# Designed miniproteins, single chains, continued (2), part 69

Each design is a single chain, and the fold is of that chain. pLDDT is the mean over its residues in the fold that is shown.

## One batch from the design tools (miniprotein)

Design m6535
Fold by ESMFold2-Fast:
Structure m6535 (fold): chain A 105 residues (1-105)
Amino acid sequence: MEADEEARRLLDEVVELARKKGFSDEEIQRLVSALRLVIDGLRQALTDPEEFLEALRRIFEKVKEALEKPGATVDDVFDALREAVREIFPENETLLKALDLLKKR
């Protein structure tokens, strides 16, 4: 699927940025798991491919902005991701709780 290909490219960019910022492999794996969960949630909630891609790009921009900040921690990135998800899915308690669990692990 073309949307899956774009999602993979966006994930690769986040991984590269996190590595440049000095995140550990464990922290990067947790972040990738969280982003994959969000991508799956977007695919389930948004049936229009353009709406899916727009939501994905907004989330990606917020995550990249958090990563680019001086002294950014993995917690800062998880908080930015959680806020982006909350803006798109304010009532999706299951997804928000899953993100909180990934942040703790």
Scores: mean pLDDT 79

Design m6536
Fold by ESMFold2-Fast:
Structure m6536 (fold): chain A 64 residues (1-64)
Amino acid sequence: SFEKGIKLFSEGKLDEAIEEFKKAIAKDPNNAEAWRYLGQAYLYLNKPEEAEKYFAKAKALDPS
């Protein structure tokens, strides 16, 4: 799920990557890295408001 999301993200398959990252956070909602990737994918899709929500969740879990 998470690893598949990263592969899809690196291939530019953003919609498919988002689906896999959402599966990853459904299984492990404290995976800050999955929330960060989800935010980046939405940012690349020109959805900055959605991206900000996901980045905020990632920062709450791992504020580094």
Scores: mean pLDDT 83

Design m6537
Fold by ESMFold2-Fast:
Structure m6537 (fold): chain A 68 residues (1-68)
Amino acid sequence: KEYTYTDPVTGTKRVWTEAQAEALIAAARAAGEAVGKRMIAEGVGTEDTAAEMAERAERTVRSGLESW
């Protein structure tokens, strides 16, 4: 229920609790959604782009956490 993150620049290992990992995933989803909404506003995205970007951000972070 804990994830280990290794900083690729410094090589420092940090242990994330389940709650911290979920908070990180939620923050990634929010960031992805914001990017998607901006793309829609700029005429580059479709109506589902915000949700798609949020899901991609979550998958990227979750995959990284689970790969450690």
Scores: mean pLDDT 70

Design m6538
Fold by ESMFold2-Fast:
Structure m6538 (fold): chain A 93 residues (1-93)
Amino acid sequence: VDREQLVASLVGAGLSEEDAERLAELYLKGDYESLAEFLVEVIKRRKLSNSAISRITGLSSSTISSLKSDEELKEKIIEHLKKFPELVPVPFL
């Protein structure tokens, strides 16, 4: 996995370079729990849209909209990454 390419993709999805680097580090380390916790913090701090969260995580916008708490969002991110271990997934066209 190319760390520089992952960071560039995360920046393109709406993260700062600093946040993107930290998220990429956690992802490459396989620490999905710490990754989800940090990503939820970034979402709150930057007020990321459901579209931006969808681009970063691969979760559908409808799934994100159905979640009512930070804890639910964290759990869904962890579950999704364990089943589909790809951050900023490229859509199949």
Scores: mean pLDDT 75

Design m6539
Fold by ESMFold2-Fast:
Structure m6539 (fold): chain A 70 residues (1-70)
Amino acid sequence: AGAPAYDPDYVPTPEEQAELEKLVERARELGRQHALDFGETDPETIEKFAEAAEKAVRNNYLDLARRRAA
């Protein structure tokens, strides 16, 4: 296959959705703290670190959901 495939009818449970949102919030906070630890003072750059961390967590959760569906 030329593209990643996953089960399109897999829907996270309310508990899994709540867990994902908590992981996202934690990841964003860690991303911001990581930027600050690097001496970043630009709010835009700090936000980019938070966005990258959120995206990584969401991608990882989708991979885990795919593995559970399989």
Scores: mean pLDDT 71

Design m6540
Fold by ESMFold2-Fast:
Structure m6540 (fold): chain A 64 residues (1-64)
Amino acid sequence: GKAEKRKLILRGIGLELRAIGLEFEADLLEKSGRPEDIRKAEELREEARRLREEARRLYAEADA
């Protein structure tokens, strides 16, 4: 129903906002130039990619 579609969209938006936050943290870590921070930034960017992919799946399900 309409309510279920709204829940999927809201979940997707939440995942995208989380991904944006991780990407911002990754950018800050990369600016430090420390090897440990650069490695952590790579992990955060990978997590952000997975969250964005999950959000896209939720949006596709909402449009079904």
Scores: mean pLDDT 88

Design m6541
Fold by ESMFold2-Fast:
Structure m6541 (fold): chain A 60 residues (1-60)
Amino acid sequence: MKDALAEALEAAGYPKMAEAVRNAPTVEQAFLNAVKAAREEGVSLDELDAIATAAYQAAQ
């Protein structure tokens, strides 16, 4: 899941968010880091949720 989320973020054009997810020690911290990076880059939480949903479906 963590790697799938990072790959989905990178594919969507957010390599800094993908890096923050990959460098997080836990899945929970990865989501917190992604939300923080999204806020800093002006990415909406709805966009982040759509990317996370796509990553979750791809990981199944």
Scores: mean pLDDT 77

Design m6542
Fold by ESMFold2-Fast:
Structure m6542 (fold): chain A 87 residues (1-87)
Amino acid sequence: SEADKLYDQGVAAYNAGDYETAVKYFEQALKLEGYKNWFYLTMLGLAYRKLGDYEKAIEYFQKALELNPKSTIAQRGLKLAQEELRK
């Protein structure tokens, strides 16, 4: 799908260390999916955490957990972002 293609471009940017570009692609993929893809929300949270935007990282990890409460990757991301925000 178009969303999957945008997501793949976001992953490529993330792996290259271009977290700002990764955020843009993940956001575009999520808009096409109506913000209902918990895994894309988790990846957006990870990208914001890499940018040091811990408040946005927390927001997106929480949204991911609303859709999939058992996601260990989103649970871990949330805890780590909360720890960084306290520093």
Scores: mean pLDDT 89

Design m6543
Fold by ESMFold2-Fast:
Structure m6543 (fold): chain A 93 residues (1-93)
Amino acid sequence: VKEEELEQEVQLALALMFLSLAKIAAEQGNEEAAVESIELLEKFIEETELSPETLEELAEAAEELARYAEELGMKKAAEKARELAKKLRERAA
């Protein structure tokens, strides 16, 4: 495994951790914390160079989070997650 591949794996793991924290916050009924976790991930992505494959995987995870938040009635978190997924897909293209 090349060092670049290891770095991408670590970056993907960190990004997925932010999405997991947002999902946990949503499960606990804390929409504000869920939105904050999504915003932290958005900033991380803006400051970090990610491969197109990593961006696509994160976009899928963000869309899943958006659907989950919408099912919980968390419209703000769902909208924020959808916006993130769109940005990720635009960067992957």
Scores: mean pLDDT 81

Design m6544
Fold by ESMFold2-Fast:
Structure m6544 (fold): chain A 66 residues (1-66)
Amino acid sequence: SAMQEEIRRRLEAALAGLEAAYEAGEVSAEDALAGLERGVEAARQAGLEELAARAEARIAEIRARL
């Protein structure tokens, strides 16, 4: 539980930072998608299905504008 919560906090912070950088125009859509896809993989490996689903929804939003 404590380990899963720590992994969740780190992944949430990393994904939030990536999303902020993308919205600020600091990273390309390609780089943002690659980072989010790695985040989905990491979240699923950690059993964080809600976080994985949120990242997948964000991937879908970015892909929809391409």
Scores: mean pLDDT 84

Design m6545
Fold by ESMFold2-Fast:
Structure m6545 (fold): chain A 68 residues (1-68)
Amino acid sequence: MAYFRVSGTPGSPDVRVEEFVIESDEDLERVREALEGLRRLADQGDRRAGNLARLLEERIKEVEEERR
């Protein structure tokens, strides 16, 4: 199961992803679905969701590069 842990104040530029685990292709797909959901919430004005979406997107990119 994929999971991530964040630090800092939600909605702040200082929010960081501390831990990120992906064990399978299904986990990666679920994380991408979570990112899409966070983007939709950000479009509705959820500042915390917007910052989490940005951090999660960056982390997904790093994991995809590691899977080569």
Scores: mean pLDDT 64

Design m6546
Fold by ESMFold2-Fast:
Structure m6546 (fold): chain A 57 residues (1-57)
Amino acid sequence: MSAAEVAARAGAADLRKHATPEGAEEGERRLFEMARAGASPEELGRVGKEYYERHRR
């Protein structure tokens, strides 16, 4: 699995634990979309953190 895919999976898992259900679902879709589009692991981490902060329960 690519480094970007690993980062997307880790971010999605973190969001499921700590964010609202809607925020986690939206963030997961966005992270995997970005990973497929060639985003770096660093960019994926930043976006995951933004969703966590924005949709935190």
Scores: mean pLDDT 78

Design m6547
Fold by ESMFold2-Fast:
Structure m6547 (fold): chain A 69 residues (1-69)
Amino acid sequence: MAETYREIARRYARRGDSRGAAAALAQLALIAGVEEARRELRRIGEEVGDEELTRRVEELFEEKLKALE
């Protein structure tokens, strides 16, 4: 469920777990589409307020999307 993966991604991000957050966002992309996952990534950046963590999550997320090609 899309909402569940959004919550999981936010919890991982708050914990500083960039890999966990990226994995949850990749699952969100498979279920709800890449646009929804990127929108959630932006929300995580705003909520957590850690630009370095947000950049790392984005890097790992894009890597996971490329692996799904």
Scores: mean pLDDT 81

Design m6548
Fold by ESMFold2-Fast:
Structure m6548 (fold): chain A 97 residues (1-97)
Amino acid sequence: DEEVKKFNEYLLKNKLSEEELEKALEILRKILEKLGASEDFINERLELFRNDDTPLSIALKKIILYVSEGKNKEEIEKLESYSPVLKEVSELIKKNK
């Protein structure tokens, strides 16, 4: 799919900054704590996620940050259309904000 390839290239070229990544990981940490995950589980999962540079992982990091901040509505809509997983994560962030 040509559109999926172009969006994957966009994600790889437009990663979150280090500061934005840390904000996204902090948001995810608080959600996992609220869901009852152990500190050891959270720390291990966040470090794996931090180092995952796949297009889907980049998109997940962006959706977590942008939905939590209530900014970049147009990019959120694009991310939600990219994968059902991103739509589900967007709804999870909204519910746990």
Scores: mean pLDDT 83

Design m6549
Fold by ESMFold2-Fast:
Structure m6549 (fold): chain A 86 residues (1-86)
Amino acid sequence: MEARLAAHRAHGARVEAAGAAARAGEITRDDILARLERLLAEEPDPEAREEIRALREWAATARTPEELAYAAAGVVAWEARLEAAR
């Protein structure tokens, strides 16, 4: 139980850190878009691919640091899902 909670908290911390890094300009739109393209190449599930494409469109049209922070958090969440499927 504790190991699962620790993994969940670690994932939450990574998502929060990615959002903070994007707000600080440490993660750029180009970085987010490159990571989303990699996710699309690796994800076999059509529904997941549609969600990742929607996030890519969000990232491509993001106008504020907060919108980029949302995209950065989303990309980390999708990367974690793909890693868990291994």
Scores: mean pLDDT 77

Design m6550
Fold by ESMFold2-Fast:
Parts: sequence; structure tokens; C-alpha cells
Structure m6550 (fold): chain A 86 residues (1-86)
Amino acid sequence: KVKEIAEEIARQSGVLDSVILEELKKLASTHDVEELAEEIAREAVKLVNDGKVDEEKVKKIAEQIVRALNGGDLVEQSIEISKLLS
């Protein structure tokens, strides 16, 4: 599920839609939110960056995922993630 969500975020160039948010909320109910966000961000960065991890991008993307899970603006979070995955 984490890998599937990361693949969808990478495929949509960082767009967080309501379906992705619903799956994230389901995972967050049984996981630490910050750890979950970091794991998803790390997988998404690896998919876009030829398997290489950029720790600064991972942290920034994880922050946007945490904000989305805590009721943040999905459009704003999607724009910020898209910039980091480009």
C-alpha cells in the first residue's frame, strides 16, 4: 500500500487527490503519521530520481503529506510536492 501510494504520487507528478488522501488516512489510522509520510516520500523520490534518495526532498515532501493528512489544502500540497519531484 505505501509503495502503491508512492507510485501514484510519482505517476501524477506530485498531485494529491481525494482517493490518495483517503488511502493515506486509512494507513495513518494504524501507523505513525510522520513515519508513514517519510516512507511514502522516500519511495516517491526514488521512483523519480533513478533510485537515488535526496534526503532534503524527502523531508519537504513528507511535510506536505503530513499537512494534507492534518486537513491542509490538497491543491497547495500537490503544487509543493510537484515542484520537489521535478
Scores: mean pLDDT 76

Design m6551
Fold by ESMFold2-Fast:
Structure m6551 (fold): chain A 102 residues (1-102)
Amino acid sequence: GLVEELEKKLSPLKFLQVKAAIKRALIYEKQGDYLGAAKSYEEAGELLKEVDPGLAAYLYDKAAELYEKVGDEEKAKKAREKAKELGPYDEKRGEEFVKSFE
């Protein structure tokens, strides 16, 4: 699966950092801490941008939506700009990746 492919492309430490960031984001969303969730998705995107730019772009856009939800328009804009620089992505692939850590 996608998680197994990324585990092969990333160092063990980097893969654990991505996994930890996504899991933290999911926990923060459940708690209603949308700022914490946005920051955690952005951190996961930064870790993935060289390995899987499409997945990183999805995570930056997800962070942007959460920043916008808390009224941080500047951070939302910066996250969207990062996503745009990385190019188009498959939304379903991104959703399935995040869900694999639930």
Scores: mean pLDDT 88

Design m6552
Fold by ESMFold2-Fast:
Structure m6552 (fold): chain A 62 residues (1-62)
Amino acid sequence: MSPAEQQLMDHMKSLATSVIDTLLAKKPSKELEEIRKDLENAKTLEELEEVVKKLKDLLDKM
């Protein structure tokens, strides 16, 4: 990965983690915990996009 791609991934992961942690603090859920694990395990931009999509789908249901 290029340094720019790595920086983008790190920034997106940080933002997504912050959102998930805030939601978990308000209302713990197994779906949010699973998404958080998927986010931590994401090693490519494609994997990160899949996790972000899953998070957005969950937020739309809330």
Scores: mean pLDDT 78

Design m6553
Fold by ESMFold2-Fast:
Structure m6553 (fold): chain A 70 residues (1-70)
Amino acid sequence: AEELLKKAEELIKEAEKLAEEGRFDEANRLLQEVSKLIEELKKLGKEEEAEKLTRRLDEVNRHGVAVALR
């Protein structure tokens, strides 16, 4: 569980770097992987860890990382 949180935080950092380089499609793909890790943490009953990761992802979106088109 803790390793999933660390993995997701590293993916967020990489997505920020890709967005700064204008590689928004790749950045959004990494953010999608982070969302999957959040869902897995919730399924494992790690709600506090999932919530911490959700706050991290929200922070990145507020700082202007590309938002995935729906």
Scores: mean pLDDT 72

Design m6554
Fold by ESMFold2-Fast:
Structure m6554 (fold): chain A 74 residues (1-74)
Amino acid sequence: SAAEEKARKKQALIDEYKQLLAELDEKSRAWLLEKEANSKNRQERQDYVADVKKLSEERKKLEEEFERKLAEIG
């Protein structure tokens, strides 16, 4: 049915979003920890904080894109 097809499309989108979020978290986690440990001066610490903010913004963009696509499916 149309309802079953819609449900399958929504589930596929949810699965894709979860995978993308997990991939972003995994890629950023090790790199961010290494960068934090190696931040030796004020500028390097400011750069680290800026990178943390960028990753937070990337997560938010993924969430907003997911919500938009979910709404398009209806």
Scores: mean pLDDT 80

Design m6555
Fold by ESMFold2-Fast:
Structure m6555 (fold): chain A 70 residues (1-70)
Amino acid sequence: KKELLEKAKELERKAIEYYAESGLYLMLSQSYKLAGDEEKAKEAEEKAREYDEKGRELLEESRRLREEAE
């Protein structure tokens, strides 16, 4: 039971890291748009979406482990 909660907590930490990266790329995308570099802005936006998706998957897995532990 405790081992499942520890695993869930580790996945939550990784999800936070992925969401932080997503946020960083969103800020980079905005900076590139302001600089007129639309191509780099689009690439940064795609990276933000990729990291957001990975974070979401980790949170979903963490949620399932927490339910298993309860």
Scores: mean pLDDT 84

Design m6556
Fold by ESMFold2-Fast:
Structure m6556 (fold): chain A 86 residues (1-86)
Amino acid sequence: KAEEYLEEGKKKFEEGDYGGAIKHYEEAKKIAEEEGDKKLLAKVYTELGELYYSLGNIDAAIKFYEKALELDPDHEEAKENLEKLK
């Protein structure tokens, strides 16, 4: 269920609907937090990081990638993206 919101958010982001992407990511985040799913929550933060980076908000992107790595230190996508911004 939470994974479905994450996938819909990614689809909205690819379509350029940033508001729709954020709404779906926030729903995925809420469900992942309620279920204690740290790996899914890390994926949500990683996608939020990519979204804010695309909007030119590099500071927000870095903070989201850092949050993803706090939840899942082995999250390759967040690690690679954060290293490119340091």
Scores: mean pLDDT 84

Design m6557
Fold by ESMFold2-Fast:
Formats: structure tokens, C-alpha cells, sequence
Structure m6557 (fold): chain A 57 residues (1-57)
């Protein structure tokens, strides 16, 4: 949802398009490891993003 998107964009310095991609990946059942690989970020950061999207969206 809008709150999760705004929080993730601000926290991690991502564009709206990048956040939309992460949300789409989470809804498709992507793992934190898959998100980390696609964005070139740590699995811990990807896990935090996924949790924020699921909890706030």
C-alpha cells in the first residue's frame, strides 16, 4: 500500500518504479534472496523490505 511504498522509497533511497517492482515480486511469492539478487542488495535488507510491504501494505 501507499505507506509501505513511501517508507521503503525513503528508507532505502529507491525510486517509485523500483518499489513497484519489489511489491510485484513480493506478491508473486519471491524470496528475500531473489529480491536481493535482482536489486544487488543484502539478503537482510531485502528481508526487511519484504516484511515492511507485507506488514504495511
Amino acid sequence: GPLARALIAREYGLSDAQVDRIEAMVRAGASAAEIARELGISPATAAGMKEAILKLG
Scores: mean pLDDT 77

Design m6558
Fold by ESMFold2-Fast:
Structure m6558 (fold): chain A 64 residues (1-64)
Amino acid sequence: MEFAEKAIEAAKNGDYKEASRYLMKAAEQAGDPVLGVAGMLLASSGDYEGAIRIAEEIKERLEA
């Protein structure tokens, strides 16, 4: 949960380095590294809204 929340915050701030870092950590905790890669690619392409959606999905999976 904490890593997904930090990824959302970093993406909202336009910090792709921190967003991608926390997205990968959150995805590893959720057992789905493919979601982490998808979120990282969205953030690196400037699609921070897309990256936030992926981070929120990871957060929901960790809370389920």
Scores: mean pLDDT 78

Design m6559
Fold by ESMFold2-Fast:
Structure m6559 (fold): chain A 56 residues (1-56)
Amino acid sequence: GKILATIETSEKYKPVKVYVDVGGTKEQRIKDAAESAKKNSGAGPEVEKKLKENYA
C-alpha cells in the first residue's frame, strides 16, 4: 500500500504510518486510513481528526 500520511499522536501512541489504496475517493481513503490506525494502534479518532484537518 501507499503511505497517505505519517501522523503524530499523543505520547501514549507511537507515530502512525497510514497506508491507503491508490484508488477511490478522498473521503474513502481517509475512512480506510482511520480504520487501519484504529486496528493497529487504537489511535483511530486522533488519526481521523488530523487527516480531516490536513485534507479539510
Scores: mean pLDDT 59

Design m6560
Fold by ESMFold2-Fast:
Structure m6560 (fold): chain A 63 residues (1-63)
Amino acid sequence: MELVKKAEELYKKNPDDPQAWIELAAAYLQAGDREKAVEYAEKALKINPDSTPARALLEAARR
């Protein structure tokens, strides 16, 4: 999964970057891994509670 690998690399370089967690959540959602998509979207929301992309990913992954 190209998107997941790219997002994982970004996360490893900047583990505290909320954008990296949003990209990782989106990549897992596209790969069909809803549990990991929820986990990383929730982590992104903890850092930035007003993140519209993270909230949208969380809602999409839970459906």
Scores: mean pLDDT 75

Design m6562
Fold by ESMFold2-Fast:
Structure m6562 (fold): chain A 52 residues (1-52)
Amino acid sequence: MTEEELEKKARELFSKESGNITEARQKVIDELVEKYGISKEEAKKIVDKVFG
């Protein structure tokens, strides 16, 4: 899976989350790690790029 595909998945996952932005970001990081097998560090970089 490409970084661009992971960014798209991060946006899709974020749109399904409720609550505050910090909580939603953490949930997306955890989902990327669990579902796509990437590291927490890589998932955080993707989330930071997508959401700032």
Scores: mean pLDDT 77

Design m6563
Fold by ESMFold2-Fast:
Structure m6563 (fold): chain A 63 residues (1-63)
Amino acid sequence: GPRVLARVIKDYTATKPGELSLKKGDILEILEEVDKTTYLVRNLATGEEGLVPGSYIRPIGEL
């Protein structure tokens, strides 16, 4: 199926186990919406997976 993509809109430093640190401009694949504020994502450049706050990302489409 199509992959759901998002762009990181500002830097984030992981503060909890299981979270992923983000750099502005990174492209992420959304794997799961865990809740209204938290997403499980994969960073397409590094292959790393983790939880991120939704306020730091913006959906950009599907591949």
Scores: mean pLDDT 84

Design m6564
Fold by ESMFold2-Fast:
Structure m6564 (fold): chain A 60 residues (1-60)
Amino acid sequence: MVFKARATKDAGPTTPAVLGLKKGDIVEVLKEYPDGLAVARSLKTGHTGLVGMSLLEKIE
């Protein structure tokens, strides 16, 4: 299920596959993986990449 989440802290891109985030950025989570990673799209930049679920807070 696709849902929105907010970044809880700044996270710089460590590789090209990792999504760079600033605290307060809203992302749309497209797919979750069992290891706690997700594919998400930044609503601010439109970029898609990997993000740690521990960095995100679900928005309802």
Scores: mean pLDDT 76

Design m6565
Fold by ESMFold2-Fast:
Formats: C-alpha cells, structure tokens, sequence
Structure m6565 (fold): chain A 94 residues (1-94)
C-alpha cells in the first residue's frame, strides 16, 4: 500500500507538471488535492491506479478525462477535487 501510494504521488506530480504548462493555478490545486489524499494511503493508492490506467491512452485530453471519471467515483473529497481539476485541464486541450 505504501509503495502504491508513493507511485500515486509520483503519477500525480507528473500530471501536475504537465497541467502546470497549461495553467499554474490548476496544477497547484492538483498538488493540494494530492497532499490531502496522501493523508490516507488507501485513497491515494486508488487514485494512483485510476491515473495509471488512464495514462496508457493515446491522447492527453482523453487521459485526463478518463482519470477524472475514475477519480470522481471514489468516495474521497480530495479525489473528487482532483477529478474536477483534471476535467478542467482536459477542456484546455480541446
């Protein structure tokens, strides 16, 4: 679980860096949501899995929308905030 949580933090950081090239405020919101998720390793591991599955998609916009859809299904408020940030970032790519 700790290893999955660390992988989730790393994936979220990579996504935040990418989003930061589009909108620095959205990237900061994603970092804050990730830090809140890190308070619960189980929720962070679930979020990391959702982002990881979406990262295999050929389009960054499709990846962000798919990750947002999966994160929005999690019961964590931080995961829902992360989902909203990723949805907004995907709209910037369209």
Amino acid sequence: MEADAEAGVRLAAEVAEYIGSLDADLAERLRQATARLAENPEDLAKAGRAIGLASSLPSKAEMLRAAAEQLGKLPSEAAKEMAEVLREAAELLE
Scores: mean pLDDT 74

Design m6566
Fold by ESMFold2-Fast:
Structure m6566 (fold): chain A 66 residues (1-66)
Amino acid sequence: MDAVEKAVVLSLAKIGDGDDLIEEAAKKAGVTPEEVQNQMAEISSDKEKLKEILEKYKEFVEEKKK
C-alpha cells in the first residue's frame, strides 16, 4: 500500500473529523495534504478503486491483530 493510499484509507475510515485529519494523515505518511485530498476525490468518484483500497485496508488491519 502506497503512503498516499494509506493516508487516504485512514482519512476515509475516520469520516467526520474534517481538515485536521487529512493534515495529520498526510504528515504521518510523509506526503502533502493536497496529495491526500486529490487522491480522496479520485477514489470517491471510482467505486472499483474504493473497493480495492478497502480490501487492502482490511488485510493491513488483520495483519496487525496478530
Scores: mean pLDDT 63

Design m6567
Fold by ESMFold2-Fast:
Structure m6567 (fold): chain A 60 residues (1-60)
Amino acid sequence: SEREREILRRAREFADLLLDPSTSKEEKREAMEEYLEFMRELGVPEEVIKKTEETLEKLI
């Protein structure tokens, strides 16, 4: 589906940016915030979003 392809595209773009050593910590934080907002738009529960945020913050 279109939605499924968009989810996978966004996740891949975020992962690529997070793993790129040339990307600044500030850019990684912005990408994280955009990804978390995308999850909220998809209706992911806030508890899951909060746990994801805590996990990703440890990687930045």
Scores: mean pLDDT 80

Design m6568
Fold by ESMFold2-Fast:
Structure m6568 (fold): chain A 71 residues (1-71)
Amino acid sequence: MGEETLRELKERFDANRPVAIELLKKANEASKKNKPTDEEVARLIGLVLRLLWDPDREATVKEIEEIIKKI
């Protein structure tokens, strides 16, 4: 892995981190109304971790939002 690739990963992380935090806040607020299943929690965590360096952020955000809506 080259230095340029590592820089691109860091830039994606820095850009996507605040989006991931906001989605986690939304998930937490949704969980106050309805208790999420262990499967829903695991999917949310996995997708949020993927989002942190995802080059196609918009698709991953959409998947996370759809899961939050189902809670």
Scores: mean pLDDT 77

Design m6569
Fold by ESMFold2-Fast:
Structure m6569 (fold): chain A 106 residues (1-106)
Amino acid sequence: SMKKIDEEIEELMRIMGEAGIERMKRGDYSPSSLAMATFGIPALEKEGRYEEAAEALIELGESLLKQGDPKAVEVFRRALELAEKAGNEELVERARKLLEEAEKKL
């Protein structure tokens, strides 16, 4: 029973993550799109989709930073880790700069 619930939650994370990523690809960075994409991050990581996961966390972190939320630091730190796993130097540099900015301001 617990294993079936875990599988259902993983599938929901995948569906919500894909919906959030597709909305972001269309230029929709609303709180709902970011929440959906972020909810799917564990499923994206399991599939090795580190670049899309890093991009979602960067956008969430920027939203939190604009609100003065200190959780932005932790979000950008995670985004940097995923960008490094993706091997995307542009995302690594973007996440690093945003992490430094958040640590300075928050």
Scores: mean pLDDT 82

Design m6570
Fold by ESMFold2-Fast:
Structure m6570 (fold): chain A 72 residues (1-72)
Amino acid sequence: SLAEELARAAEAGVEMVERAAAAGLLSEEDAARIRELLRRAAEAARAGDVERALALLEEADRELQAALARAE
């Protein structure tokens, strides 16, 4: 289902953010903020709130792009 796909995407995003932080590409503060958005997205997806899950994934993506831009 779309909800299951969104939950998996959010979980994959958490792993990616953790690896980026470990590699020094993200500050711990930025990584924590993005992980929180992804966690909320996964929760919304599991609750069947697809609209909220998509909005939170978009917010996480914007925050990630901004954090990477600040790192350079």
Scores: mean pLDDT 86

Design m6571
Fold by ESMFold2-Fast:
Structure m6571 (fold): chain A 109 residues (1-109)
Amino acid sequence: MLPSDIKQAIEDALAALPSSDEALKYFLKGLLALLEGDFEKAVEYFKKALEAIKKKPKEPPPQYAEADELLRNARIQEFLDLLFSLPEEERNAVVYFLSKDALKKLTGE
């Protein structure tokens, strides 16, 4: 996928999200900031995504490994389709662990 196609897919997903889906909104905004090279803004958005999740998961859900692989391989449409197919609690669990992983990489852990 071209970088412009990735950015457009994320922007389209953000426009389609319900106003109540704060965790996924902040996570996707973090990904956009990373694509723009704004690492400080990306860190801020990933922290906001974690804060938006009221019920913190104890362990990664089964779909986390697939979501992580799709994201790492820039398969953004399939990644978004996976997240939108999940129930809210499970989607929030995936977003939680992806946001933690992103923060570790950006903060030099």
Scores: mean pLDDT 82

